# Designed miniproteins, single chains, part 60

Each design is a single chain, and the fold is of that chain. pLDDT is the mean over its residues in the fold that is shown.

## One batch from the design tools (miniprotein)

Design m2084
Fold by ESMFold2-Fast:
Structure m2084 (fold): chain A 104 residues (1-104)
Amino acid sequence: MAALEEAVAKALPAAEAAYAGDIARALALADENGVHPFLVLAIGERSGAQELIDYGKSQMTAEQRERLREGERLGLSPEQVAAAELLGVPLEEVAALVAAARAE
């Protein structure tokens, strides 16, 4: 839980800047605060900022890119894949919880 809360806290200033339309500041804050690449990608997708999407992808390791693709195959958002990684929960378990929530 603490790791997820810390990652979200680091991402919040970049998200606020992106949603305000200040993409240059969002990029700078994402870099300065070491925001998780999946959260940078999520902020970019939600704000419609291609530069943030491209930056998030550029900061991913090969393993993280594979994990994101697997999450996408399971119907998970980048935010959900980030949560799975930060909480140490398998993607399949997060996918099952998301499917159960949709059914209810």
Scores: mean pLDDT 81

Design m2085
Fold by ESMFold2-Fast:
Structure m2085 (fold): chain A 91 residues (1-91)
Amino acid sequence: DDSLLFDRVRPDELLRRILEEVGETREEYTVYQIVGALLKWLAKNKLADPADRDVYDIKDTPLGEILGVDSFTVAQLEEVLERLLRHAELV
């Protein structure tokens, strides 16, 4: 639901590891800002498989630790975002 994009959240320690890698050090964010930070983090770490650009390899990363998986597809991005937001508390 797009209305959730404007909710303020407080990331836990695992989600903060991702945010800090893209220069985000604040205590609270909107969900929209978390989504933007995740996309920036994926781009910065060059996690797209060069043989299949629809696949992200996230093994040995903080995102892989949070999700408990080694990879995901672009089609799973919404599910990945929902699972990542379980590591953020509504304010």
Scores: mean pLDDT 75

Design m2086
Fold by ESMFold2-Fast:
Structure m2086 (fold): chain A 86 residues (1-86)
Amino acid sequence: MELVEKIIKEKKKVVVLRDESAPPQEWIDKFAEEALKYAKEIEGYDVVVVAAATPENFDEIMREAGRLARELRKKGYKVAVASLIA
């Protein structure tokens, strides 16, 4: 995935997966910050993937988040996945 290469190249700590129907960006950012704090305190996670979804697209967005997390873990990153549903 091009996204995996971009995350590694840019050294992103938080990645948000969303579509146009997802909650406002400011809500996603706040949730991502809280999730990252929790993950760092417990396990020392390197990256948090936030799946920002509606009930209608939850399965699709979570599948994409899971795929991204697996690819990052293959490259040696510790990844947490969090979901935010509108």
Scores: mean pLDDT 67

Design m2087
Fold by ESMFold2-Fast:
Structure m2087 (fold): chain A 60 residues (1-60)
Amino acid sequence: RDEFLRRALAYERESSGERLPVVVALRASGGDLRAAADRLDVSVTTVREQLEELRRRLGW
């Protein structure tokens, strides 16, 4: 569960300072998609889509 967030944060750190705002917002929101969407000023659907794309990229 936290494995995905930890892996995504490690990937962000390793990628020369690439920022993954959706991962940061989810971490700050304790994994709450709605709260993360509010932080990013986007819809929950957008957060979910970006999270799914990250999972594909990370092979999770």
Scores: mean pLDDT 67

Design m2088
Fold by ESMFold2-Fast:
Formats: sequence, C-alpha cells, structure tokens
Structure m2088 (fold): chain A 70 residues (1-70)
Amino acid sequence: MLEELEKELMERAKELGLPVSEEEIRLTIEPMVLGSRAIAEGDEALREEAIAAARRAEAELAALGVDYRA
C-alpha cells in the first residue's frame, strides 16, 4: 500500500540522515505503486494514470529542486 511504503521509506531516510520530506517520498513512490498495480491487474486506464502520475512527480520534484537551490 502507498501509505505503508511511504512510512518505510521515511524511516529509512531518517536512519540514513537524508533531508527528505513526506511529500517528496510520496511523489517518488506513487507512480511506481500505480505502475505495478496496472501491470498486475492488466488495467489500461490505471496504466495511463501511472504514466500521468510519473510525469507529475517529475515536474513537482524538479520544481522542489529549483526552490532548494534558490
């Protein structure tokens, strides 16, 4: 589940001392989870949603990277 994976990744990031936010973790894993589910279920609509989520995540993470360098 997305929430469970997000929690696990946040705990790993804290253990490693990485300065990542819950939102950054969510943006990273959401398209991966949706993509895995699309493949498992053979759902073409879910596959399109996963692709859209990946593109949104890429844009949002790029915007966050620019803000951190400003």
Scores: mean pLDDT 66

Design m2089
Fold by ESMFold2-Fast:
Structure m2089 (fold): chain A 75 residues (1-75)
Amino acid sequence: MKGTVKYLQKEIEEAKRKGEDQSVIDNLKALIDLVKEGKLTPEQAAALLLSIRGKEEITSDQVQEIVKKIKELEK
């Protein structure tokens, strides 16, 4: 959970740095709130992140790569 929030916070900062649409930033903030409330697993958060980022095809491999990064941020 803590690693998921940290990963999503990094994604928000990157979106701001790139000048991405405000709706992307707002959706990522909403995703962090759902994670903090314990309503999403890391896998669900990763899939929603990829969807918010406008990925046309979301693969299991992409989700698992994000989950791996999340777990690395927890310890």
Scores: mean pLDDT 77

Design m2090
Fold by ESMFold2-Fast:
Structure m2090 (fold): chain A 80 residues (1-80)
Amino acid sequence: MKKEVIDKINKVIDELKSTHPNHPAAQGAIETLNQIKKYIEGKETDPDVAASLDVAGKDDSKSILNMINVIELGYKETVK
């Protein structure tokens, strides 16, 4: 489960870096995704991101994956 979430985060980051490397919204999304990745790995992270993941149930990888999908979708709407 944890690996599936990390793999999804890495795929979204790679897509953003490949498609929109210089877009400010891409940089913001990449930073947020890296904070989520750090939280899952038990590293120090942004407290707002940590609080959002605690609300989503940090052991529920489906809820975390949904949060990642919302971030990805929000970015794609911003760059249209």
Scores: mean pLDDT 66

Design m2091
Fold by ESMFold2-Fast:
Structure m2091 (fold): chain A 66 residues (1-66)
Amino acid sequence: MEAVELVAFRELNEALAPLGVEVLEVRRVGDSFEVTVRLPDGTVVRIRARSTDEAVEKVRAILEER
């Protein structure tokens, strides 16, 4: 794992763990991150975000739809 991916993984895990979301993988793709998470209902979702903050907001939006 690249250093930037490791930092992103840690930040996402700290932000999302209280929501019951497990971060499975973080990959850098160009200028963005591809983040794979497991939601509390067991659904695995892959999202693309330009920052960890954007990734958190996208996950929160998905949770609000459930």
Scores: mean pLDDT 80

Design m2092
Fold by ESMFold2-Fast:
Structure m2092 (fold): chain A 83 residues (1-83)
Amino acid sequence: DEIRARLRETGDRVVARANEVSPEAGAAVRTAVDLLLAGASGKEAGEALDAATAGLSPIDQASAHAGFLAVVVTRIVSRKEAA
């Protein structure tokens, strides 16, 4: 619950940042973050991100992936702190 709230907050921040550069990158990150919040694995969410960003520029793809990794790391760190 606290972990989920932290992931949602981090995800919203990352999506907002990506959206400032590219609305398409922001939408792709939102899709991947929503999958993580729904309980999907990092692999499943990452594959969805790859599919959503396939038509974007390499820089937009890199920005979206960096944001996604920040959310994944936040989940790992939050789980360690809760343990």
Scores: mean pLDDT 79

Design m2093
Fold by ESMFold2-Fast:
Formats: sequence, structure tokens, C-alpha cells
Structure m2093 (fold): chain A 86 residues (1-86)
Amino acid sequence: EKEKVQKLADRALALIGRHAVRAKKEGTLTEKDEKELAEIGKQILELAKAQNLELLEKIVAALEKHLKEKTPIEDVIAELKAIIEA
């Protein structure tokens, strides 16, 4: 369903924004990290266009888990890339 896909994409993008804000406050967010997060955001929009519900659910679950666990931004980016490339 188009509505479910859009909600997951919106949630994933919001969670990425929360990770970026947190990493910036911690002084750990590099220019490279910002560029990689922007690219991941574009890929999430493409997954929504493709209606890839399974990958969007995996991305949201990973982002929520890492926010709760306070995972370093570089490790979050690495896991998101692995999910998208799978």
C-alpha cells in the first residue's frame, strides 16, 4: 500500500535527521558523514518509489535500535549502507 510505504520513508528520514542532530551535538558528525546521510536519504526515497516495504522496514528498525543504543554515527551509516546494498 502506497500510504504504508510513504509513512515508513518519512519515518526513516526523520530518524536520520535525529541521528545527525545527536552526532552534531556530540561533535562526531563529519562533513563526510553529512554527505553519506544525504545520499542514504536519496536512496530511501528511491526505495519508497519502488515500494520496497521490506527494506524500508529494516531501515526504520535499524535506525530506531541505534537511536536507543546511542550507536556512533559511522556505525549507523555502515549498517544502513549494508541494508540498502543487500
Scores: mean pLDDT 84

Design m2094
Fold by ESMFold2-Fast:
Structure m2094 (fold): chain A 83 residues (1-83)
Amino acid sequence: SAVEEELNASDEVKQEAAQEIASLSDEEKEQLVNYIIELAEKIKEEGKTEEAVKMLKLGSEIFELAGYTEYSKLLKEKAEEFE
């Protein structure tokens, strides 16, 4: 069905992003995590809290798929702080 096709495409995009993150250096991964958090804080300050939470949760999921559980947890905890 069209719904299943959309879900599969989303999972493929997440897997591709996870592969790109896995190819980054430790310093680049830390910079990316900090950038995501700063961007989410700016979006929240603009009154778009739901969008900021979605961004943090997406980042958490992608880092988890990449095998970086610590960064995934950090982003998830930030999303919970924003709710």
Scores: mean pLDDT 78

Design m2095
Fold by ESMFold2-Fast:
Structure m2095 (fold): chain A 82 residues (1-82)
Amino acid sequence: GKAAEEAKELGKKAAEAARRGDSEEAKRYAEEAKKKALESGDKEAQEEAVRGLSEAVEAAARVGDDEAQRAAAEAAAEIGAA
C-alpha cells in the first residue's frame, strides 16, 4: 500500500545517507521512516521501515557514525515495540 511504499523509500534514504556519512540526513530519514510506519498503523509499512532502518544501522556502523547507527537502531526498536 501507499504507506508501505513511503516507509520503504524513507528507509532506503536513511541507509543511503548513512552510507555517504551524512549523519544529519540519516537521522532525519530514520525518524521520518519511524513516523510514517507508526502513524500508518500498517504492519507492512512497519516491516518495510524496519528493513530499511536495519540497512541504515549496518551502513552507519561501516562508516563509523555511531550517532546515525544509534538513531536508526532506536527507530527500528520503537517500531518493533508498537
Scores: mean pLDDT 86

Design m2096
Fold by ESMFold2-Fast:
Structure m2096 (fold): chain A 79 residues (1-79)
Amino acid sequence: MPTAEEVLEGLERLIEQLEKEAEELEKQGKFEMAKILRETRERLEEIRRNMPEEVTDEFLAQVNEVISEAQARLAKLEE
């Protein structure tokens, strides 16, 4: 099981990556994809802010749900 520090570092890196990717997509005129990444980033920031002291299965499930929803939304834009 990952430690709380490992999960926090992973979330922070993912949030930074989503911001950079969204900016790049906006420069390419892909505003709908960029919007999905920004909304995903905001949801992950909220989850990070409300992170419990100990990593729970429920907390990890919430993170996975946000990521899976974003992936599904991006896939729909491809076709």
Scores: mean pLDDT 78

Design m2097
Fold by ESMFold2-Fast:
Structure m2097 (fold): chain A 87 residues (1-87)
Amino acid sequence: ALEEEWAAAGLAALRETIETDLSDAEIDELIARGRAAIRRARESPLDDAELLEAARAVGAGLGALIKKAEREGRTEEVERALALVEA
């Protein structure tokens, strides 16, 4: 199903981002792109291709948020990021 496809794409992007060595600027850019993808989805219906791209952007953004929180020693922010994925 399409939902399975975008969920898998998002999880793959999240895992890839966590495993990638990123600068602080790259982390902030990925977080911003993830937030923009969520906002776009909330404003209007997405087609299947847009939904897959949004899932990848959100996954990468969440992965970057987790990396930023770990670098700053913010375990509470990691918990918030996990809650955001579950919402």
Scores: mean pLDDT 76

Design m2098
Fold by ESMFold2-Fast:
Structure m2098 (fold): chain A 80 residues (1-80)
Amino acid sequence: MKEEIDKIYEEAKKTLSPEEKAELDRMYNLAKEAINSTDPEEREKLLAELYERAYQAFLDGRLKVADAIIRIAKLVEEEF
């Protein structure tokens, strides 16, 4: 499960601009924090942040980074 998130992150960042990669790096760290959290409330909050950032990326037309963030968020949600 953690390996799948790592794979998505590594594959996605090869196709992104430096700015989109920096955004993906931040979201990847939030995803890792959510998986390692023992607090259900903290996990829900971090998941909400991931989905919110994906929506903002979609609104801005940054579809590649939005897709990567959503795919990571879904795997985090499935880990719970």
Scores: mean pLDDT 81

Design m2099
Fold by ESMFold2-Fast:
Structure m2099 (fold): chain A 75 residues (1-75)
Amino acid sequence: GTLYRVTLRAPSISLEELAKALEPLDVTALTLEREGDEFLLYFETAKEVSEEEIRRLLEENLPEHVEVLSVERVA
């Protein structure tokens, strides 16, 4: 699989909301860490997906108060 790290800025966000937003990608190993107003989201996909497509899905499917700061392929 391919591992991604996403940095998000929001006062709150849930794993359930993130899982729903990423549903088209068939994600596994979804993990969320909170650091103040920022969140570090890690997930794996079975098939390689572009960072632009991940950003698009998150921006289209998450609430307006959630800002996607970065999307990075880690492995």
Scores: mean pLDDT 83

Design m2100
Fold by ESMFold2-Fast:
Structure m2100 (fold): chain A 69 residues (1-69)
Amino acid sequence: SLLEAAKAQAREMIAEELELIEKLDISEEVKEKLKEVLEELGKKVEAAESEEELKEAVAEAQKKIAEIL
């Protein structure tokens, strides 16, 4: 299903971003804030009932990350 595929893609993206955050030359405080955003996104991905909800959750998380950096 499209929703199942979209959730799998979102999980991969979250895993990749978590790995990238660990490699960034930034403060531990900023890393923790970024990890919290991704943890919340992960919960929203599992709760999502549609592809639209997934896309919105991802967009909101990316906006929050940009505001933290």
Scores: mean pLDDT 84

Design m2101
Fold by ESMFold2-Fast:
Structure m2101 (fold): chain A 95 residues (1-95)
Amino acid sequence: SPRLQRAVEELRELLRELARLTGEGEAGVRRILDFFRDVGLFLDDVDRAVRNLLEQFPSVKDEEELRRVVERLAALLDSLSPLERAQVFEALRAE
């Protein structure tokens, strides 16, 4: 699906930005995916998501940029059904 392919590409870019902000780099993208899957995506509560990320990744230097990336991630995932979200995350884990 072209819509799901665009969602995978946008999610990948947002996860790379989160990996950069948290200090995890490319290797950290998978760890961040696992974190979001395991903790349960509380992206309906951006403040909770930001607090959880700051606790997990104390190396974050720019909390305002982190919040903006989390807000963009929440908006992207809110545009997807639960089934589409599962498909997008599975596609990223397979890479």
Scores: mean pLDDT 74

Design m2102
Fold by ESMFold2-Fast:
Structure m2102 (fold): chain A 103 residues (1-103)
Amino acid sequence: STPQVTAIDADIVVDGNTVRARVTITATNQDAGLRVARQLALRLRQLVQDADVSISITVVDDTTVRLDVVIVAPDAARARQAAAVLVDVLNSVQGATVTVTVR
């Protein structure tokens, strides 16, 4: 079957107890992009425990949706764990080319 989401590009920055990520979702149409963005946001909130998770979803164009994620953890070790969970969640999207940069 043809994938509805074709690419996910993520730039993740871990700074002390804070994780900041910009995730760009490229999809066949806006509804598909928004559906996947909402599913990723929900999954991240379910899997990241004991941290403050802020997610904003922005429609960039008809094929592009952006997630801006900020996670504030109690300490740097939990921030690194949250970043790893985010990477795993992004890599779980079937049929998409997933490119993740962590710095």
Scores: mean pLDDT 86

Design m2103
Fold by ESMFold2-Fast:
Structure m2103 (fold): chain A 65 residues (1-65)
Amino acid sequence: SSMAKAKEEELRKKVEEARELGEKGSVEDGLQMLGEVAKEAYEAGHEEVYNEALRAATELLSRAQ
Protein backbone atom coordinates (compact mmCIF):
# COMPACT_ATOMS: atom_id res chain seq x y z
CA SER A 1 0.00 0.00 0.00
CA SER A 2 1.06 3.63 -0.43
CA MET A 3 1.11 4.11 3.36
CA ALA A 4 3.44 1.14 3.89
CA LYS A 5 5.73 2.46 1.14
CA ALA A 6 5.78 5.93 2.74
CA LYS A 7 6.73 4.39 6.10
CA GLU A 8 9.49 2.32 4.48
CA GLU A 9 10.85 5.48 2.78
CA GLU A 10 10.76 7.40 6.09
CA LEU A 11 12.71 4.64 7.86
CA ARG A 12 15.30 4.50 5.05
CA LYS A 13 15.74 8.28 5.33
CA LYS A 14 16.40 7.87 9.07
CA VAL A 15 19.09 5.27 8.28
CA GLU A 16 20.84 7.87 6.10
CA GLU A 17 20.45 10.54 8.82
CA ALA A 18 22.07 8.13 11.31
CA ARG A 19 24.98 7.59 8.90
CA GLU A 20 25.46 11.37 8.61
CA LEU A 21 25.50 11.66 12.43
CA GLY A 22 28.21 9.00 12.58
CA GLU A 23 30.28 10.72 9.88
CA LYS A 24 30.12 13.97 11.89
CA GLY A 25 31.45 12.13 14.97
CA SER A 26 28.11 11.51 16.73
CA VAL A 27 28.44 7.72 16.54
CA GLU A 28 26.44 7.09 19.74
CA ASP A 29 23.49 9.20 18.51
CA GLY A 30 23.66 7.48 15.12
CA LEU A 31 23.61 4.03 16.72
CA GLN A 32 20.65 4.99 18.93
CA MET A 33 18.71 6.18 15.87
CA LEU A 34 19.54 2.95 13.99
CA GLY A 35 18.32 0.90 16.98
CA GLU A 36 15.00 2.77 16.92
CA VAL A 37 14.67 2.28 13.13
CA ALA A 38 15.51 -1.44 13.41
CA LYS A 39 12.89 -1.93 16.16
CA GLU A 40 10.21 -0.07 14.18
CA ALA A 41 11.06 -1.92 10.94
CA TYR A 42 10.97 -5.29 12.75
CA GLU A 43 7.58 -4.52 14.36
CA ALA A 44 6.16 -3.37 10.99
CA GLY A 45 7.60 -6.33 9.02
CA HIS A 46 9.94 -4.20 6.86
CA GLU A 47 12.66 -6.87 6.66
CA GLU A 48 14.83 -5.07 4.08
CA VAL A 49 14.92 -1.84 6.13
CA TYR A 50 15.66 -3.85 9.28
CA ASN A 51 18.66 -5.41 7.51
CA GLU A 52 19.79 -1.99 6.20
CA ALA A 53 19.69 -0.55 9.74
CA LEU A 54 21.78 -3.46 11.08
CA ARG A 55 24.32 -3.05 8.26
CA ALA A 56 24.55 0.71 8.88
CA ALA A 57 25.15 0.06 12.60
CA THR A 58 27.99 -2.34 11.72
CA GLU A 59 29.51 0.29 9.41
CA LEU A 60 29.31 3.00 12.14
CA LEU A 61 30.94 0.66 14.68
CA SER A 62 33.75 0.01 12.18
CA ARG A 63 34.29 3.78 11.86
CA ALA A 64 34.70 4.11 15.65
CA GLN A 65 38.40 3.27 15.11
Scores: mean pLDDT 82

Design m2104
Fold by ESMFold2-Fast:
Structure m2104 (fold): chain A 72 residues (1-72)
Amino acid sequence: SMAEAYREKAEEIYQYALDNAEKLSPEALRLLGASARAAYEKAGELSDDREELIKEGEEVYKELLEMAEKRE
């Protein structure tokens, strides 16, 4: 489904950020976090699990934002 595709894309973005964190600028980490959150929000809009997917997006965004802040 489209919801599953967006969730998978969000998870792929998150994993890419984790795997490449040491090579990514703080700005890149923030952009990846925002992109993953947006993908989770879209997945939520298209599914009955809206609240859970929005929460996952927020958690991913927060984690990547904190990683970016530690690099400054």
Scores: mean pLDDT 86

Design m2105
Fold by ESMFold2-Fast:
Structure m2105 (fold): chain A 95 residues (1-95)
Amino acid sequence: SYAAQRQQLADEALALIDRYTALSKELIRILADKGILLTPDQVADAIADLDATAARQRQQIANMVAQGVDISQLQQRITVLQRLIAELEAKIKEL
């Protein structure tokens, strides 16, 4: 059913949000350690901002499920998250 497919895609999107958040935190810590971007205080603030953004994104996915959106909307979100994760992994590998 569309409801079952929607929930499965939502679960995938949530897992990708968690992966993207973890990689973003790794990038921030690497950049801070190299002295490129952030002081220790700015690292804490940046991590807090990432957690807040992840919470908002998770709420958006929950709202999409509750509203019964077309599965294509969740598929688009998954595609965007996969691209962002690939870009982050490539950036971390260059460091």
Scores: mean pLDDT 87

Design m2106
Fold by ESMFold2-Fast:
Structure m2106 (fold): chain A 56 residues (1-56)
Amino acid sequence: MDEILKLYEEMLGVSPISPDDDFFDLGGDINLRNELVKKLQEKFNVDLTLSDLGRT
């Protein structure tokens, strides 16, 4: 989970990010979420969806 927060910080260009911060509220958009999902899939070899990043 910490690694996901770190990727959020890098992709959005903001720090620090709280675990309860919403991706879209931090200035993310659908293209950035798609890039984040792909980066996470490649790094962790997991299958993720955009809805996973939209959870509280």
Scores: mean pLDDT 61

Design m2107
Fold by ESMFold2-Fast:
Structure m2107 (fold): chain A 63 residues (1-63)
Amino acid sequence: SPYIQLSPEEKKQLEEEAEKLVEEVKKNPSSSTISALGVLAVELDLHGDFESSEKLRKTMKEV
C-alpha cells in the first residue's frame, strides 16, 4: 500500500474519534463541526482508510 498504515490500536482510536465526531455533528451541526469532519476525512484518506473517510463525507452531506 502507498499509504502510511496505522497500528491496530491507532486505527481503533482514530475510528472511535470519527464516530464521536459524527455524533457531535448530528447533535449540533455547525460550520465548525462539519469542517472538523472534513479534516478528519482527509486524515483517514492519507492512511488509506477510505471506508471510514466515505462515512464521514456522507454524514457531511446529510446533516
Scores: mean pLDDT 78

Design m2108
Fold by ESMFold2-Fast:
Structure m2108 (fold): chain A 92 residues (1-92)
Amino acid sequence: SEAQNAVDGAIGAFEKAVEAAKKGDLRTANIYLVAGSILAVAAINMGASPEDLRRAAEVFREAADSIEKYTGDKEGARLARHVAEELERAAA
């Protein structure tokens, strides 16, 4: 479904953000954080399943921790955590 494609895209983007963060590439990490956040909001609006939303939220929380740890980007981590909270709220 379109909603599942949006969830999978959001997860993929956040995984790439973590890879970039581990390499110290803050610019690339931020690009993927923004892209993943847009796709996560799209997934919520499309009515993605609670299970898929919770899966995405878990990846987003892990991404936030990795980004803060490897780059010191507190704002990027805050964005990722905020989106994870919105995904969890939508899954309830």
Scores: mean pLDDT 85

Design m2109
Fold by ESMFold2-Fast:
Structure m2109 (fold): chain A 99 residues (1-99)
Amino acid sequence: MEEALNLHKVAAIFDAGLLGVELTLELLEKLLEEIGEEGFYRFVNSVGIIAETILFKKDKEKAIKAIEELEELKKKLKSEELKEVIDKIIESAKKLLGL
């Protein structure tokens, strides 16, 4: 369980970094605490889909849905710091995708 979760944290840091957004392990721990494991995996998967779409010039439709999922996850957050980080990811994604 912990090894898989740690791999997802590393993936999220790398994928957000490709979008020009700095994620720390501390921020990811706070995110996991606020939205739970299922919400955390949805976050990681969404950031990954966006990064993959940008890097490989794939169909924007999946990336648009991933951005919408990040906006829905943001609504569940209590921390303004986490909301700000997700907003930075969304803004960077929209800019890089030409949205």
Scores: mean pLDDT 84

Design m2110
Fold by ESMFold2-Fast:
Structure m2110 (fold): chain A 114 residues (1-114)
Amino acid sequence: VTVTGAATVAEGGTLTLTADLGVPVSNGMGVGGSLNKSGVGSASTGGKGTGSLGSSATVTVSGTKATLTIGNVTKGNTGLWGVGGLSASEDKDEILRGIGAALGGAVVNVTVVE
C-alpha cells in the first residue's frame, strides 16, 4: 500500500489522500484514516464520513486506488496520517480507535497552515 497526498494544506482547504491497495477496489469498500496513531474516521464509496472526519469526508475508487477527500481542514489535522483500505464487513468502531498494519495502511506527514 502506498499513500500520496498534499504535504502542506491551507486551513479551510481540502486534504486528499490516495491509497493504492494493490487489489481492485470494489463497491462497499472504504478507507479508514488515523492521525498520530488515533483513528479519526472512515468513509465508504458513496457514503458519508464518520468519526472526526465528518460528513465532508468522501471516498472515490478507481482500479486499485481509493481516494479519501476531507474538506475544511483545521490545524488539528496536522501530523502523521495513516490511510488504509477496509472491507464493508469490518467494525468501523474498532477502526476509529487507532489502527495498525491490519488495514494495510501507509503514512504521510501533513502540515495545515493558515
Scores: mean pLDDT 59

Design m2111
Fold by ESMFold2-Fast:
Structure m2111 (fold): chain A 64 residues (1-64)
Amino acid sequence: MMTEEQLAELYVNARLAVAELFPDASPEERAAIAERVFERGVAENLDPLDMEAIRREALRVAAE
């Protein structure tokens, strides 16, 4: 189970990855993608510091 610090890191890094990958998306669209990336990352116990894994998850979420 992730710690509170790891959950905070994952959410911040999910938002950073989404901002980098989808700069032309609206703030609302980016927030929705970041929330789904965070939810999946928690479920999969994703490393909150693995930006490559977080970016891959963001691309998968956006393709749904």
Scores: mean pLDDT 83

Design m2112
Fold by ESMFold2-Fast:
Structure m2112 (fold): chain A 68 residues (1-68)
Amino acid sequence: LVKEIEELAEEAKDNPKVVQLLKEAKKHAEEGNWQLAAQKLGEASKEAHKAGDFELSERLSELGARAA
């Protein structure tokens, strides 16, 4: 999970809101707070969707489902 979040953050580096939410998701995942990590991944998915990156949005949503 943490590695997948890092990879998606690198892919999303041109979207600072998504990167910030992924940093928060990574922190929660590292602390074992899977539900909070999933919530932040869901927020990042919504921000990616707003930016028109539907593929990134879908991947973030799927990763969030795995974390929950």
Scores: mean pLDDT 81

Design m2113
Fold by ESMFold2-Fast:
Structure m2113 (fold): chain A 92 residues (1-92)
Amino acid sequence: SSMERERLLERIREHVRLAERALAERDYRTAVAHLEEAALLVGELGDEELVRKIQEIIAEASKEKFESLEELQRYIAERVLALLREWLRSQE
């Protein structure tokens, strides 16, 4: 239903907001955790194309050489957040 869809979108927006705050604080682990929750909720909405795009970012990250887990998490967090923010704007 449209109301259930809106509730899921609000939960996604909250996780995106928390991820953005964590990124601003350079807490990349927390940012990735919130983005993982947002991706699960996107899957519940049935947007398989967006889920695939998120998985592509993670797969590309696995090909990159990072000096630390923190740099890997920052790479993933920044790109997934940007994708989710653009997608959320398209849902309005």
Scores: mean pLDDT 87

Design m2114
Fold by ESMFold2-Fast:
Structure m2114 (fold): chain A 88 residues (1-88)
Amino acid sequence: DELERVIREALAAVSAVANDPSNEKALEEAKRALRRAGELDPRLRPAFEEGIREGPVALARAVAEGARALDERLGELAEGMLEKIQAE
């Protein structure tokens, strides 16, 4: 499933941002993956577009919401990444 693959890419990028908040490449990859996910599933588009505009914490939250829609375990991983980003 391309949507699942794209969400996994966003999770990897968010994880990289959580470990190095100055990693602009990871942030851009997360934004790109979320834009693509919104194209594949229009239900997710408004939340993902808001996340892209508001920065890394909002991006991590949008990824967590998308991941939970696909797989609860993936959602738990994304929530952990969000907590790390919010702590910084």
Scores: mean pLDDT 68

Design m2115
Fold by ESMFold2-Fast:
Structure m2115 (fold): chain A 64 residues (1-64)
Amino acid sequence: SVLDLLRELAATADPAARHWLGLAIHEAERGASREQIIAGLRAVLPELDAASQAAVEALIARIE
């Protein structure tokens, strides 16, 4: 499921995305759906610097 995918991605994640990946794992452990996790990550994109935004966009693509 999405939780197992997120945990696998944590091993190879860009350091700029690791914080957001950790939050996504926490939400998945609380029962959040894949769609809810993607929506949450997209919601933070406008507040990130360019490098973090690119890393989080790449993370979203790997979850989709």
Scores: mean pLDDT 82

Design m2116
Fold by ESMFold2-Fast:
Structure m2116 (fold): chain A 79 residues (1-79)
Amino acid sequence: SAAYEEFRAAARAALERGVPRAEATLAPEDRPRAEAVREILEVLAADPVDLERLRELAEALFGPEEAEKVMAYIEELRK
């Protein structure tokens, strides 16, 4: 899917730009969430994409209900 490759290219571009940039100015308690976002971007940028790891990170960041929605969206993009 062209949409899936565009989504992954956006993740790689975000990492190259140093996203999330604000982690250096975040309160210490917010840094684990920023790091989880970075890990999600790194998983999406990798080839092949580790979908199991992506699910684990999404569940940790958003909870299992929202993680299922994220994974469903990614699977739809992969069609």
Scores: mean pLDDT 72

Design m2117
Fold by ESMFold2-Fast:
Structure m2117 (fold): chain A 70 residues (1-70)
Amino acid sequence: MSPLVENAEKAAKELEKEGKYGLAGLAYLAAGRAEPSDPRYPLLAAEMFRKAAEKYPQWLPLAEEAERRA
């Protein structure tokens, strides 16, 4: 993978481990933009934003947009 994708995925996994789902979703979204051929990243971003929205409803619009693109 490109270094940008690898770094973004690593950052997303660390943020997810810390329960920072909104930031993890943003990191997966960045990975998806760098590697559009990999369908995992839009799906992972949508999942993370949905989890973030469960506690912080302000993440809901990002979850809906990511789901629409996945």
Scores: mean pLDDT 79

Design m2118
Fold by ESMFold2-Fast:
Structure m2118 (fold): chain A 81 residues (1-81)
Amino acid sequence: SAALENQFEAEYKANMEAVASLDPATAERLRKLLESAANKGIEELYQLTEELLAKYADDPLMQQAVRGLKYEALRRRADAA
């Protein structure tokens, strides 16, 4: 559904902007890993998300955004199968 794809794209952009506002260098690394998640697997992406969740354990914005990006990676992998 185009409506669902538009919703996922909007959520991805919002979560990426949240990470970029707190940690712009790591946001760029996450963006590149998410672009390849469907084709190259998600191990490096998961490692980076776990590192961010640990580093920003007390930041609710980072916690929510990173969990959202982790779900987006799983969705992209599932859609590619």
Scores: mean pLDDT 79

